Designed miniproteins, single chains. Designs and how they scored, part 93

Each design is a single chain, and the fold is of that chain. pLDDT is the mean over its residues in the fold that is shown.

## One batch from the design tools (miniprotein)

Design m3219
Fold by ESMFold2-Fast:
Structure m3219 (fold): chain A 96 residues (1-96)
Amino acid sequence: RRKEIEEAAREIIREGLRAGLEAARSLYGRVSDEEMVRIGIEAMLESMIRRGEELSRRHGREFALESLRLAARMLEESGDEVGARIAREALERLEA
């Protein structure tokens, strides 16, 4: 279970970062830099929420919450404070 949670956490991070980056890139030169960053952050958050919901359906709510919590810690430990905050927001929304 621990290894499965670690794999899920890495997947959440990888997919979230990809979604955020793709959204930001699609808007480059079309919106303000601030709006581009905001939309990228929103895309990453939505990706993490969807993955959390999918994990909850497949492996149960506790597994999904543990995976998101680990993803937030991994991002924080890597120095990505913004990514860590997004992961924590996804965790809070899944807990609601």
Scores: mean pLDDT 86

Design m3220
Fold by ESMFold2-Fast:
Structure m3220 (fold): chain A 87 residues (1-87)
Amino acid sequence: LLELGKQFLAAFESKDARKFLVAADRFLRALAKEIGEERLRKFGPILAFIQNYLYLGDYEMAKDFLEIFLKRLKKEFPEVYKKFFGE
């Protein structure tokens, strides 16, 4: 799981929307196994904003929504957050 979290963040930092799409799919499938599909659906709107802004090349907005997503994940599922990001 730690490698998937690192790949997810590295793909975002690459600013390559295609690399992010592939890494995000792998990350979200693993996240669904940890928290369940129903709980993951609650993050759907924020995840869609990250992907859409990254695709449009608006990296500042994409980064803002990524930070909101990571902050919510850490608050709501701290043990799961540690599995993917080590903190």
Scores: mean pLDDT 83

Design m3221
Fold by ESMFold2-Fast:
Structure m3221 (fold): chain A 85 residues (1-85)
Amino acid sequence: SAEIEAALQAGYQALRDRDYEGALAHFERAVALAETLPRDHPDRRPVFEEVLAVTGLLVKEFPDHPAAARARELRERAAALLRTL
C-alpha cells in the first residue's frame, strides 16, 4: 500500500529529525492502515513486525524519554496484532 509506505517513510524521517512524538504518530498511522487490510494480505505482517522492531529500539535507546510510554503502547499493540495473524 502506497499509504502505508508513505506513513512508514514519514515515521523514519521524523526519527532522523529527532521528532520521536511525530515518528510515533506516523507509525501508529501505518499500523492502523495495515489493520484495515485483510488478514492474509502480504503487507499486514511486515508492517506489524517493522513497527514492533522500531518501537523496541526506541524503548531500549531512550527509556526515559517522554515518548517512551507511547512507544511501549504501540509496541504492545503491534505484538498483539502479530499474535492474531
Scores: mean pLDDT 87

Design m3222
Fold by ESMFold2-Fast:
Structure m3222 (fold): chain A 100 residues (1-100)
Amino acid sequence: MTKEELLAALREALAEAEAQNRVTLARWLRAMLLALEGRYEEAYRLLRETLLELGVPEELAELIAEGAIEAAKYLVQGKYEEAERIIAETAEKVRAMLAE
């Protein structure tokens, strides 16, 4: 799959999520599109704000958003194993924080 094909698929998924009023999914997909376009700071801010609106604590929202954007950087490079590793490491940090 080319980056252009992936961007087209994500834009279609975003349009469908918006048509179904799936607000959280639509915002997450917008953040992924921004990350794939190299707009990592904007993607991070959108993810963090979305998580905060869902009632996620600030420190946890920042950790999840940072992990998602870092994983997206590897995904753009086709490094799926590295992306999965970042996701797993982020999940472990989230679990540790919630165990407090």
Scores: mean pLDDT 78

Design m3223
Fold by ESMFold2-Fast:
Structure m3223 (fold): chain A 87 residues (1-87)
Amino acid sequence: SDEELIKEVLIETIKQAEKEGLLDKETAEEIIERIEKGDYEGAIELLSKALGVPKEKVRSVIEAMRKAINSDHPYAPEAIEKLKKLA
């Protein structure tokens, strides 16, 4: 289902951000838990706070993650590049 694909891409992108040092492990795990519960606004709020950037910029990252659903990539590389520019 589209909702399952969205959650998987979001989760895998957050895991990749943690592996690349853009998020600490504890913050990444809490963001993933919020995504798994369907609390996308809570995930956006925590990511915004962790990066020290406005929620509008985080929503741009989430949009890049959603676009990756139609790619062969397990996560959203464009979202990782956006996170690097914000960190």
Scores: mean pLDDT 79

Design m3224
Fold by ESMFold2-Fast:
Structure m3224 (fold): chain A 78 residues (1-78)
Amino acid sequence: MIYASSEEEKEAILWVAEQLRRIGDYLDLGAKLAVEAGLDPRTGMGIGGEAYKEGIDKNLPEEEVRKLIEERVQEAAA
């Protein structure tokens, strides 16, 4: 079990866990869309990772990050 010595530490641990889950979701989405578009799934994972980073830098909501992944996979397939 994960133990926290303070509320701030607990929130930091939960934030990291949530970010790891979001990264995994975006990499999976990118890979699946890439395969459907006839691309290497690794290309899709790269797009998902870049979109996640841009989402953090620009404070984008999850829905906009997902749309960005879809758009960039389609662009890469063109």
Scores: mean pLDDT 80

Design m3225
Fold by ESMFold2-Fast:
Structure m3225 (fold): chain A 57 residues (1-57)
Amino acid sequence: MASEEEIEEARKAIGNKHVLVTTVDGKYRAILPGGEVAEAENVEALIEKAKALLEAL
């Protein structure tokens, strides 16, 4: 289960204020600028996916 502290850490690690971080159906979700969505089972995987998508944009 995602804690508020884990969501804060994900936002800080991603480093982009336009990325929204939340949880849906027990998974972490990041909504990126442009409407791309990254989902992962844990915070570390979410951060990696979100950063990769941001670099591709």
Scores: mean pLDDT 74

Design m3226
Fold by ESMFold2-Fast:
Structure m3226 (fold): chain A 66 residues (1-66)
Amino acid sequence: RLFENPEGREALFELVRATLEVMKATIDVKENKDDPEKKKEAEKKLEEAVARARAAEARLAAIAAA
């Protein structure tokens, strides 16, 4: 079980954390539609958060398959 494996728990927490960052960045993009500079920074953070979520998901899948 993932919760009994320290690496699995870490990967799961990273996935949750990255998912929350995706949600936050998505809100920031919407709230800053009228500010091109802030919108661009929020879009960059969204892209980075999505990449982290994908990496954490892949890591979690690999641990679960082992």
Scores: mean pLDDT 79

Design m3227
Fold by ESMFold2-Fast:
Structure m3227 (fold): chain A 67 residues (1-67)
Amino acid sequence: ADAETLAKAAKDLIESGMPPRAAGQLVGRELRLAGASEAAADAAAKGIENAKTPEEAQKVVREAALR
């Protein structure tokens, strides 16, 4: 999946009421399966875990995964 698809998924998971830590772990795993580095996947997972809104979760995945 493209990084943008996973950024959208992070937003959708948080909007659905999934705990941020669980959403971060799920998206981090999908990033690793898509070929992202461990550092990028960990950064995205931690960013989601600390996001205060679904919009912030989407933004942190974009920033971590698209660089």
Scores: mean pLDDT 78

Design m3228
Fold by ESMFold2-Fast:
Structure m3228 (fold): chain A 69 residues (1-69)
Amino acid sequence: MLIEKANEKALEILRSSPPSREATLRAVGEALRLIGDAIQEALDLIKNGDFSGLGEKEIEFAKKREERR
């Protein structure tokens, strides 16, 4: 699952960062970027009708987002 994979990588970045405010802010920024990229990729796949790379929850989330507005 794209989002779950990105979340796992984001948590790794956060866990491996030094416990300083500056390092934490940088790690949070990278983590959010990874998650955002994964969400956009999932939305693009849904848009093209390609569900093969998506997990069940990711498909459900992306469809709901597209339907809503």
Scores: mean pLDDT 68

Design m3229
Fold by ESMFold2-Fast:
Structure m3229 (fold): chain A 62 residues (1-62)
Amino acid sequence: MTLEEAIEAAKELIDKGMTPGEAARYLREKFGVSDAEAAYAVGKALGVENSPTSLPPAAPIG
C-alpha cells in the first residue's frame, strides 16, 4: 500500500465515524503500514499535518 492509498483509506474510515486512533490502528492491522505511516495518513485525512488539531468551536470554551 502506498501513502496515497493509506490517506484515502484513512479519509474513508474517518467518514465512517472512526476516531483518528481507531483509523490508524485499522490501517496498521489491515494494510500492514507502519505506526508512523498510519499516523501520517490519518493526520493528512484530517488536514492537520501543517497545523494544530482544529477542534470544532461548536460552543464557548468552558
Scores: mean pLDDT 72

Design m3230
Fold by ESMFold2-Fast:
Structure m3230 (fold): chain A 64 residues (1-64)
Amino acid sequence: SMQQQAQQLLQQAEGEIRRHHEAGDRDAVRQTFVDLTNQLLSLGVPQDEIAAWLQQLVAQLEAL
């Protein structure tokens, strides 16, 4: 389903973001967020749902 595909993309992106953040690669972190957003939009995920998920991901990153 679309929801399962979106969840897989989120998990993969979370891992990539954490790895790049630990390496201090801010450009790679930014690019991963952009790529994730575009992939979720392409799947037809509502913009408000994408925004909520990205806010959660940013909050998790800032807590590191």
Scores: mean pLDDT 84

Design m3231
Fold by ESMFold2-Fast:
Parts: structure tokens; sequence; C-alpha cells
Structure m3231 (fold): chain A 60 residues (1-60)
């Protein structure tokens, strides 16, 4: 579905930003805040996406 395709693009974008934050190329605190906000918005509506994002947040 278009929604599944969008979620896969979101996951890929998050993966890239996590690696950039780990390497110090972007601010880790900014990424943490943005990712937590995204988790809050998808929690309960898209539980599999929320779970993936929580796991990525733990990497920071």
Amino acid sequence: SPEEALFERIKRGVDKDIELAKSGKIDKETVKKALQRLIDYVEGRHPELAEYLKKKLEEL
C-alpha cells in the first residue's frame, strides 16, 4: 500500500539519521527529540512502526 511504502521510506530515513548522529555529523540530541516526537504520534496507531522507532532511539 502507499502507507506501507511511506513507512519503509521513514524507516530508511531514520536509519540514515541515526548513523549520522552516531558519527557526529548531526546533533544527537536533536535527532533524539525528533524521534521521540514521531514515536508519540504513531504510538497506538501504528504499533509495529512505533516499536521499530523505539529500538532505533535506544541506539543513541
Scores: mean pLDDT 85

Design m3232
Fold by ESMFold2-Fast:
Formats: sequence, structure tokens, C-alpha cells
Structure m3232 (fold): chain A 55 residues (1-55)
Amino acid sequence: GRLTPAGREALKAAFEAEGVEVKSDEDLIDYIIKWFEEAGVKLTDEQIELLKAQA
């Protein structure tokens, strides 16, 4: 999938740099979905499915 281990680490580091604590892969995925939603970015059904498949 597009969310590789390196991608997860990069996203976790980005969220931590914004002051967000990421404790698990499930938290990371939930933050990714919420962050895109709040930023006005609509994730495709395919992207949501890929994120859920990696939890």
C-alpha cells in the first residue's frame, strides 16, 4: 500500500512536530483520516480502504 513503514514513521514524526502524540498505528491512521477531513481534503474510498487494511 501507499502507507509503508517509512511513510508511517514520516507521518508520525510530522504529527509529533505539530504537537500531536501518536501512540499506535491505529491512532496514526485515525489522525490521518481526521487531519485530511479537517483540512478539507476528501480521501478516496480506495485510500480509506488501504489505511484500514494497514490497521
Scores: mean pLDDT 67

Design m3233
Fold by ESMFold2-Fast:
Structure m3233 (fold): chain A 95 residues (1-95)
Amino acid sequence: MSLQELLTKAAELAQELLKKTGDPLAEELLRLLAEAARYIEEYLRTGDEALKEKALELLERAIELAKKIGETADKELGEKLIELLEEAKKKVEEL
């Protein structure tokens, strides 16, 4: 799965949770994913390592939110989010 596909799938799952529960953690996760995607796009355009570092920090925060979602809202969805986000983080590190 491409980095773009991983981030899109994670956003889809967060949207599903938000629609079902209205959970503010899902809303925060969506904001972090959108911001990370923006920094990744800018990094790919500019080669600015600081943008890559910011994207990695946001993905780490997203993983922590996914863990919290799995504990408090939806275990299966949380586990799937963690898998997608850890793979996305690995792909950003390999850029």
Scores: mean pLDDT 86

Design m3234
Fold by ESMFold2-Fast:
Structure m3234 (fold): chain A 101 residues (1-101)
Amino acid sequence: MEEEIEKLIEELVKKAREFWLALVAGDHQRMEELAKEIYELAKKLGEKLRDQFTPEELAEVRRLLGVDDGDIQAAIAYLMRKGLFGEAVAVALAYDIYKEL
C-alpha cells in the first residue's frame, strides 16, 4: 500500500510541475490534457486515503478550494500534510478544469 501511494505522489509531483509550466506558457491544450491526468491520479490517491481524514478536514478543503469531490479533497489534504502545497493547488485547479469539460 505505502509503495503504491509513493508512486502516485511521484507521478502527481511530475504532472503538477508540467501543469505549472504549461500555465506560465499559456498552453491551454496542454493544461487540459494534464488536468485530466492529474484528476485521475488524485482520484486514485484520494480513494486510498479518504478514511485517514475527518469529515471536518475534508469540509475545510471544500470551503477553501471549492472542491466538492471527497476523494479529491482527501488527495489535497494529504499533499498539504506532506508540505506539497504547489501540488495541492495544481490538483484543485485541475479539478476545476476537469468539471468544466
Scores: mean pLDDT 86

Design m3235
Fold by ESMFold2-Fast:
Structure m3235 (fold): chain A 66 residues (1-66)
Amino acid sequence: SRLQKLYALLLAAEKAKEIDPKGFEKVLEVLRKNQDKSADEIAKEIKKVSPKSAEAISEVLYKALE
């Protein structure tokens, strides 16, 4: 559902803020730009801007999206 997807993206953003506050704004931009992409594609882009939070964010996205 759209609510489940929105919740997952918000949760991913919160995890990024906690794990990598310096990279948070870049993570937020990636999530916004790739909102309609697969969990795999989003995870790859997150790894480029915040390798510290990439694994935790990937877990959130895979559980909620695929």
Scores: mean pLDDT 78

Design m3236
Fold by ESMFold2-Fast:
Structure m3236 (fold): chain A 68 residues (1-68)
Amino acid sequence: MTPEQQEREARVEIRALREATELARQGKNLIGSRFLLIAGRTVLHLYDLSPELRAELEAAIAALEEAL
């Protein structure tokens, strides 16, 4: 996987996490949100992301964890 592909995948994950956070705040998609957290943490651990993108992903993960 190229760095450009990793950045694109991370941006997709951040969007999914943000959408899941809004649904979780409404009591919806709680099981799906737990799987998204696992995927987000995997991307954060394995991908070589820019510091800015890493910070956005960490914030998105934290927001979803707080909403659950």
Scores: mean pLDDT 83

Design m3237
Fold by ESMFold2-Fast:
Structure m3237 (fold): chain A 82 residues (1-82)
Amino acid sequence: GLEEAEKRIEEGIKIFKESFKLPKEKIEEIKKKAEEGLKLLEETLEELERVGAPKEVLERLKELIEKLRKEFEEYLKKIEEE
């Protein structure tokens, strides 16, 4: 139920954050890892929508995904400029 979703969210965030710890020379690995984390979060959001999770929970996860996506786009621009 929700407990499994929370664990998947934590795992997605962990995978995503690990992408920022990779050297900039491994840009393809950074992209792959960040995308894997974001995909897990998006799949968790879709599952929560299917099971009728509270709107507040859905909105928080949507905001988290948007925030992480923006952070990743800004990070990629930084790597490309260096």
Scores: mean pLDDT 82

Design m3238
Fold by ESMFold2-Fast:
Structure m3238 (fold): chain A 75 residues (1-75)
Amino acid sequence: SAEEAARARLRELRREDPERYQAERDERSAEMTRAATKAYNEALEKYGDDPEGQRKAEEAAHEAAVRTLREWLRR
């Protein structure tokens, strides 16, 4: 699978160039955080009057983070 191939690449990168591995991990984490924050704020604007708005915003943030991680693993 693409995820298995990506994890194999990351394990090899960690062995061959640990500095680059850490930089790539930090960049991925930053992208995930930005995506999650954007999705959270957009969901709060959309569902602000919904009693479940906070939960829906948290779900949207989580989905955005997972999607960003999977897109990173497909690179």
Scores: mean pLDDT 81

Design m3239
Fold by ESMFold2-Fast:
Structure m3239 (fold): chain A 80 residues (1-80)
Amino acid sequence: MKAEELRRLMREAEEAYKKQLATNPESLEPTEEKLKALEAQQRVRDIVLSLDPDFSASFSESTTIEEAIEWLAKYIEELE
């Protein structure tokens, strides 16, 4: 994948995650921001799984989005 595209996806996931945190976390129903954050988390997870199969063995659904974003950021940093 192109580094520019990966950076953009990472920023979109980070922004969605920040917006999700800004919404009421005690809400019983998912907000649009929460749904977008979950979608962004899944997108980042899929990218990580495609880029590093060895890392994918330790990357689970319980892995925080912050950890996933940090991993992707370091991957992009090393790629360039």
Scores: mean pLDDT 64

Design m3240
Fold by ESMFold2-Fast:
Structure m3240 (fold): chain A 118 residues (1-118)
Amino acid sequence: SGEFERLLKELGDGDPAKRIEAVRRLKEIALSDPRFAIESAKALSKLLGDSSIKVRLEALNAIGEIVGRRQSKDIAKAVLDAVKKVATDPNEDVVVQLHAMGLLGSLLEVLRTGRLPR
């Protein structure tokens, strides 16, 4: 849709606040419409290298919510390497790294069992 394409462009905006707003809106689209879930998760995973700690945290949280709702092995495969890189980066902010480690655990569980613990 036109809104989806616009949000993908807004993920690259010069203003971190606008990037965070785009992350949140893209997350809502991915949660409401499964057709956008994999593409949204892939786009959000690119923001895990963003210059803003807050943008990286919002992207991790958005991916986590998409994975939690969909519990899709294809989504987990699509974001695994990007999340693993953040989780294992010794130069990453400690809060971002801890969130990435938690998400990595969820991704590995979905890949192993097809579900998250109840």
Scores: mean pLDDT 89

Design m3241
Fold by ESMFold2-Fast:
Structure m3241 (fold): chain A 74 residues (1-74)
Amino acid sequence: MEPDAVLRVESPEEAIRLLEERYGIPPQPAWRTVLEPGEVEVYKTETSGAIRHGDKVLVFRETPETSVSIVITE
């Protein structure tokens, strides 16, 4: 699936801030340890969001339910 947006960011803090401001994804402090400067692909649904940075996929949900992974088949 095509991302809803691709962001170029200089820091994890910038990525987290832009995701909150533009897409309503609440800030996740743990993401600071896995995000690096570069391009971040954004995938947004009504009740959840995900970002992809290289081979890493980070998912946000409003409810504490089982993980949803974005799977792209080759």
Scores: mean pLDDT 59

Design m3242
Fold by ESMFold2-Fast:
Structure m3242 (fold): chain A 56 residues (1-56)
Amino acid sequence: SLKELEAEKKEAQTLIDNAPHLDEGKKNALRVVVNDPNADKETITKAIDAIKAANE
């Protein structure tokens, strides 16, 4: 649902903002991906996974 997708996008934004190992350029690239109004669940999930991997 749109509500679930909005929650996932919000989670992704929070993860991007608080990512200790990502520089601002990489954060901005991920923000473009997750804020795209055409971004589907798969796209958001991949972004979240990439952020989590960078934090390890």
Scores: mean pLDDT 78

Design m3243
Fold by ESMFold2-Fast:
Order: C-alpha cells, then structure tokens, then sequence
Structure m3243 (fold): chain A 72 residues (1-72)
C-alpha cells in the first residue's frame, strides 16, 4: 500500500498531522510508528499521495515527508 513517511518537528504530535490531512479531505487508513519522530501514514488507495505529501511539507508540524510503500 502507498504511505507517507513523515518525520515530525520536535515537540509536535502525529494526531495533529492526521487531523490536518483529514480536514483537507485526505482519508487516513492507519498510522504505523517507525522510529523517533517518524511515522508511516497509510492513506486510502483513491488518495493522491503526492498532493498529501506537498500539503505536509508546507505544514509547520512536519520536518520531512516522502512517498513510500508498506506491506498489505
């Protein structure tokens, strides 16, 4: 499945990032913790993952965001 690998800025929370995505119409399927401040955000298959990535890169909550793949 397509996912966004997101690293949060220090002191920021993943729940706020999820809320930002859902407010903009992106449907979050699940969150997977990776390490440190890094999470995989798994989006619905019909979601434009590149548009979601661009949104997150403009967010003051996010240090980096990359499109990745996670096991089904």
Amino acid sequence: MKALRVTLKPGKFIDDVVAELEKKGFKVKRIEYVEGNTYNIVLDEDTDVEKARELLLQSPLVESAEVTEVPD
Scores: mean pLDDT 82

Design m3244
Fold by ESMFold2-Fast:
Structure m3244 (fold): chain A 93 residues (1-93)
Amino acid sequence: STLEKLIKLAEEKGLKDFAEQVRKTMEEISREEKQAERDLAEAKKNGDKKAYQAAVSRLIALEIDRVGVEIDAIFKLIKEGYSREKILEELKK
């Protein structure tokens, strides 16, 4: 994933505490995404429109949160001396 590649770049730069914090946030978002996907599947099976809308809204919010973490990590890596080109090369793998 994008976050896993950014964590790798942070670890290579010696930013251990930052890499660990990003990893914890990624794991929390992943757990919440899995729960929201289960809630969505159950709501769809049961025809529960309100639960379906709630699960979709949660998945959208989690995607926005994930993108925010990715953006913050990219800017942190640039501030710590990575070039834009080096970051893009890693993200393309």
Scores: mean pLDDT 87

Design m3245
Fold by ESMFold2-Fast:
Structure m3245 (fold): chain A 103 residues (1-103)
Amino acid sequence: MTLEEVEALLAREEAQVDAEIEKLAKEKGLSEEEVEFLREAAELVGRGARALFRGDWEEAIEQVRRLARLGEEFGDETLLELARRAAARLAEELGVPVGELWR
């Protein structure tokens, strides 16, 4: 898969996620803070995926750290688990201990 194909796929996914966030906000009566939280989480995931596919490990690590901080701020166990999985995968790819990615 080419980098251009990945970028096109991620752009499509981002548009779908934005639509789902709008739908959830209306259906569940989410606050502006909760909507901002979901949008920021989706943006961090998208940026991390792009960085990973282009081999930008520094950027990928930073997006994982930001996702973990967002999960801690809002007490979201799912985001924390997602961040841990992403960190473990990056650590494996880089051949470093996973603890180094949390610095």
Scores: mean pLDDT 72

Design m3246
Fold by ESMFold2-Fast:
Structure m3246 (fold): chain A 86 residues (1-86)
Amino acid sequence: MSAELEALPEEERIRAATRRLVYSEINKKLGVKASAGEIRKNASEELKREAIEEVLKKLKEQLPQLNPEERKIAEGMIEILEEELE
C-alpha cells in the first residue's frame, strides 16, 4: 500500500523509488510490463546496467528543472545509481 511507503525512512523510500525507475526503464526497453520479481530473474546484468545509465542520464537532465524538494530526491537517486555502477 502507498501508506506503507510513506512510513519508511526517507533513504529507504528513495532507494525503493530508484529501483522502480530502473525496473520501469527495463520494461520500456523490452516493451513489456514485467513485475520486479520477473525483472530480477530474467533481465541480464547488461540490460540492468543500461537501464541504470539511462535513468541516471534522465535524472541529471531534469535536475535544473526541479524544485528544491524534487532536486533533493533526484540527487539521492543519482547517488544510489552511481554506487550501483561502481
Scores: mean pLDDT 72

Design m3247
Fold by ESMFold2-Fast:
Parts: C-alpha cells; structure tokens; sequence
Structure m3247 (fold): chain A 89 residues (1-89)
C-alpha cells in the first residue's frame, strides 16, 4: 500500500509537469513557468520526505492528510484506482 501511494504521488507530479509544459506552449510566460517549476520541485521534496519519515501506509496517509488537508480515505481510494490502472497496462 505504501508503494501504491508513492506511485500515485509520482503520477500527480508527472501530470503537473505535463500541465506546466502545455500551459507554457498555450500561454508562454517565463516568470509563471519558473514559479510553477519551483512549486513542482518543492512538492517532489515534500512527498519524498513524508515517504522517508513514514513507517507504514497509515502513517504516510496521516502525514499527507495533516500537510495537505485531504482525507486519508480519499488518498487511499485514489492510490488504489491508480494501481488498478497500472495493472491493465
């Protein structure tokens, strides 16, 4: 389950990166792109730190809920959905 949550986080980060690239193509703004890229890097570091500090899936989910205000069960459901999608590839 911890691995499923980490894969879901990676999918979010990859999607965010793709959105930044798309926005830059549709509305080129060097300053805005730099700000979004910095936010992405900050989120990557935050997710990695929470993962490293967590001893279990429950602890990982609790830290994510505390940090981002997203319900543990919502994160769990999304991670499970992402895992099932990957199994179909």
Amino acid sequence: EMEDIKLFEQDILDSFRAMIDTLNKLHPDEEETAKLQKLLEEKEKEFEKIFEESKSAEEYLEKLEEKYGVEKETIRALARGNRKSLELL
Scores: mean pLDDT 76

Design m3248
Fold by ESMFold2-Fast:
Structure m3248 (fold): chain A 74 residues (1-74)
Amino acid sequence: SPRVTALLVEVLRALHDGTPAEVLLERFRRWVEEDPEAAAEVVRLLEEILAANPDAPARWRETVARMREIVEEA
């Protein structure tokens, strides 16, 4: 899905660039409102990436866990 790929790339870039979690989570809430299925798939893929990369920074895991909460609340 082009939308899922675009959102995934944007999240990974934001995490890599050190974008504050609050800014990324606010953007993510808008994506959930616009396309909840694509947002849920992005979180699932991020969770898979983190599971495969135990050396990923703790802040990435924390941010992705908050994204999961947002998807489940929607």
Scores: mean pLDDT 87

Design m3249
Fold by ESMFold2-Fast:
Structure m3249 (fold): chain A 70 residues (1-70)
Amino acid sequence: DELERRREEIVARIRAALAEQEATTTNPQGPEAQAKVAERLRAEIDRFEANASEEEIEEAVRALEEEEKL
């Protein structure tokens, strides 16, 4: 149950970050490159929801925060 709650929280945060990124254009390579990144992240989210361990949840949070720094 605790892991399920953490997965949902992390997934919600990642989806919120993707929605935020959709509101702003931040990639000089254009919208196509932006869409490719979003597609890859969605595939990772699906994998993450299916089989994320507590360690993987923490890694995902770290990766998301690192992405936001850029």
Scores: mean pLDDT 63

Design m3250
Fold by ESMFold2-Fast:
Structure m3250 (fold): chain A 55 residues (1-55)
Amino acid sequence: MEPPVTEEELLAELSEEMKKLSPEQQRVVAYTAAQLQKIGVEIDEEIEERRKLLE
C-alpha cells in the first residue's frame, strides 16, 4: 500500500513548476552552480598548490 500518492503528484507539480520557470533562469542557475562547484574545486586545488609552492 503506497501512502505517499501525494508525493508522486508533488514531485510532478514541482517538476512542472521548475519547467514553468524561465529556461534562461534555469540555465543561469545550473551554469552558476556548475561554475561555483568547479571554482570551488579549483580554489581548493589552488590553495593546496600554492601551499606546496610556498613550502
Scores: mean pLDDT 67

Design m3251
Fold by ESMFold2-Fast:
Structure m3251 (fold): chain A 68 residues (1-68)
Amino acid sequence: MIHTSLQSEIDEGMALIIIGVAQIMVRRGASVDDALAFVRSMLDKLGLSPSQRAEWVRRAREELLRAR
């Protein structure tokens, strides 16, 4: 099911903030693997569906590889 537009925007905003923090970690000398572990842990706390979580982890991996 699709959520309301506002709920979708909140979920996307939180995931983008998490990825942004992970990118800062990589720029400050953390490994991509450590930053990805942080992203996975934080996304789990958001209560996303398995498919939504997998998509956001995929995007996070791509963004973190670009940040290094």
Scores: mean pLDDT 77

Design m3252
Fold by ESMFold2-Fast:
Structure m3252 (fold): chain A 88 residues (1-88)
Amino acid sequence: EGAESASEERKEIYNEILEAYEKGIAALAELLGVSPSTVSKLMNQEPLSKEATEKVLEWFLKQRERLGTPEEELERFREKAKEKLAEL
């Protein structure tokens, strides 16, 4: 039950991110607390500035109890977003 709850929370967080992306880059930028250009770079797996990377990782760190490590969740987000974009 605990593991299932954590998995469901993770799925909800990823769905929130993907729904924000489907609404537009600006909505996802607002969710993550970064600029729209940073979101575009993140989705295209382009290198981010140190400051932009720290802000995105800080958002995932705040979700730490609901997700895994910030670095792993950032990588999983990139992979999941790429997969979702390929389906669109």
Scores: mean pLDDT 59

Design m3253
Fold by ESMFold2-Fast:
Structure m3253 (fold): chain A 61 residues (1-61)
Amino acid sequence: SAADEALARVREAVAAGQKRITLDFPSAEEASRFLQGLAAHRDEVLRADTELDIRAAPPAP
């Protein structure tokens, strides 16, 4: 899912020393799933100076 892919990207970016990570989700539901997954692993995934910019696409017509 987009949420699982985003978690993998965050882990990779943090390991590479990136301090700001922008994540685009196809829906607010996928962004919510990502945030739930991140909450379970926050201390392992994020550094103190890491910023996440989370965006969700508006619903399609």
Scores: mean pLDDT 73

Design m3254
Fold by ESMFold2-Fast:
Structure m3254 (fold): chain A 98 residues (1-98)
Amino acid sequence: STLELINQLIFKVQQLLLQIAAAKDPSEREALRAQLLKLLREGLKKLGVPQSKIDEVLAKVDARVDAIAAIKDPAARRRAIMDAVIWLQEELMEFAKA
């Protein structure tokens, strides 16, 4: 069930990051960002991650969203999204090992 939770979280994160990158309106982008951060907070809590580590991960995700939104080149933006997804998957797998 832990692996299933991680796989579901990663899938949903990837979809939200793609939607954030495609958003034409800043308010839509911020709503999607809030949805992403809420999804991760709830998912990390279910994995038993301490609140301090949840806050740290969410801050890093928030920074990665800002970086992705600033990229104008579509290929570079897709690479940044993939890098964020891979990084998060590694973080979640480390929490699962503990």
Scores: mean pLDDT 87

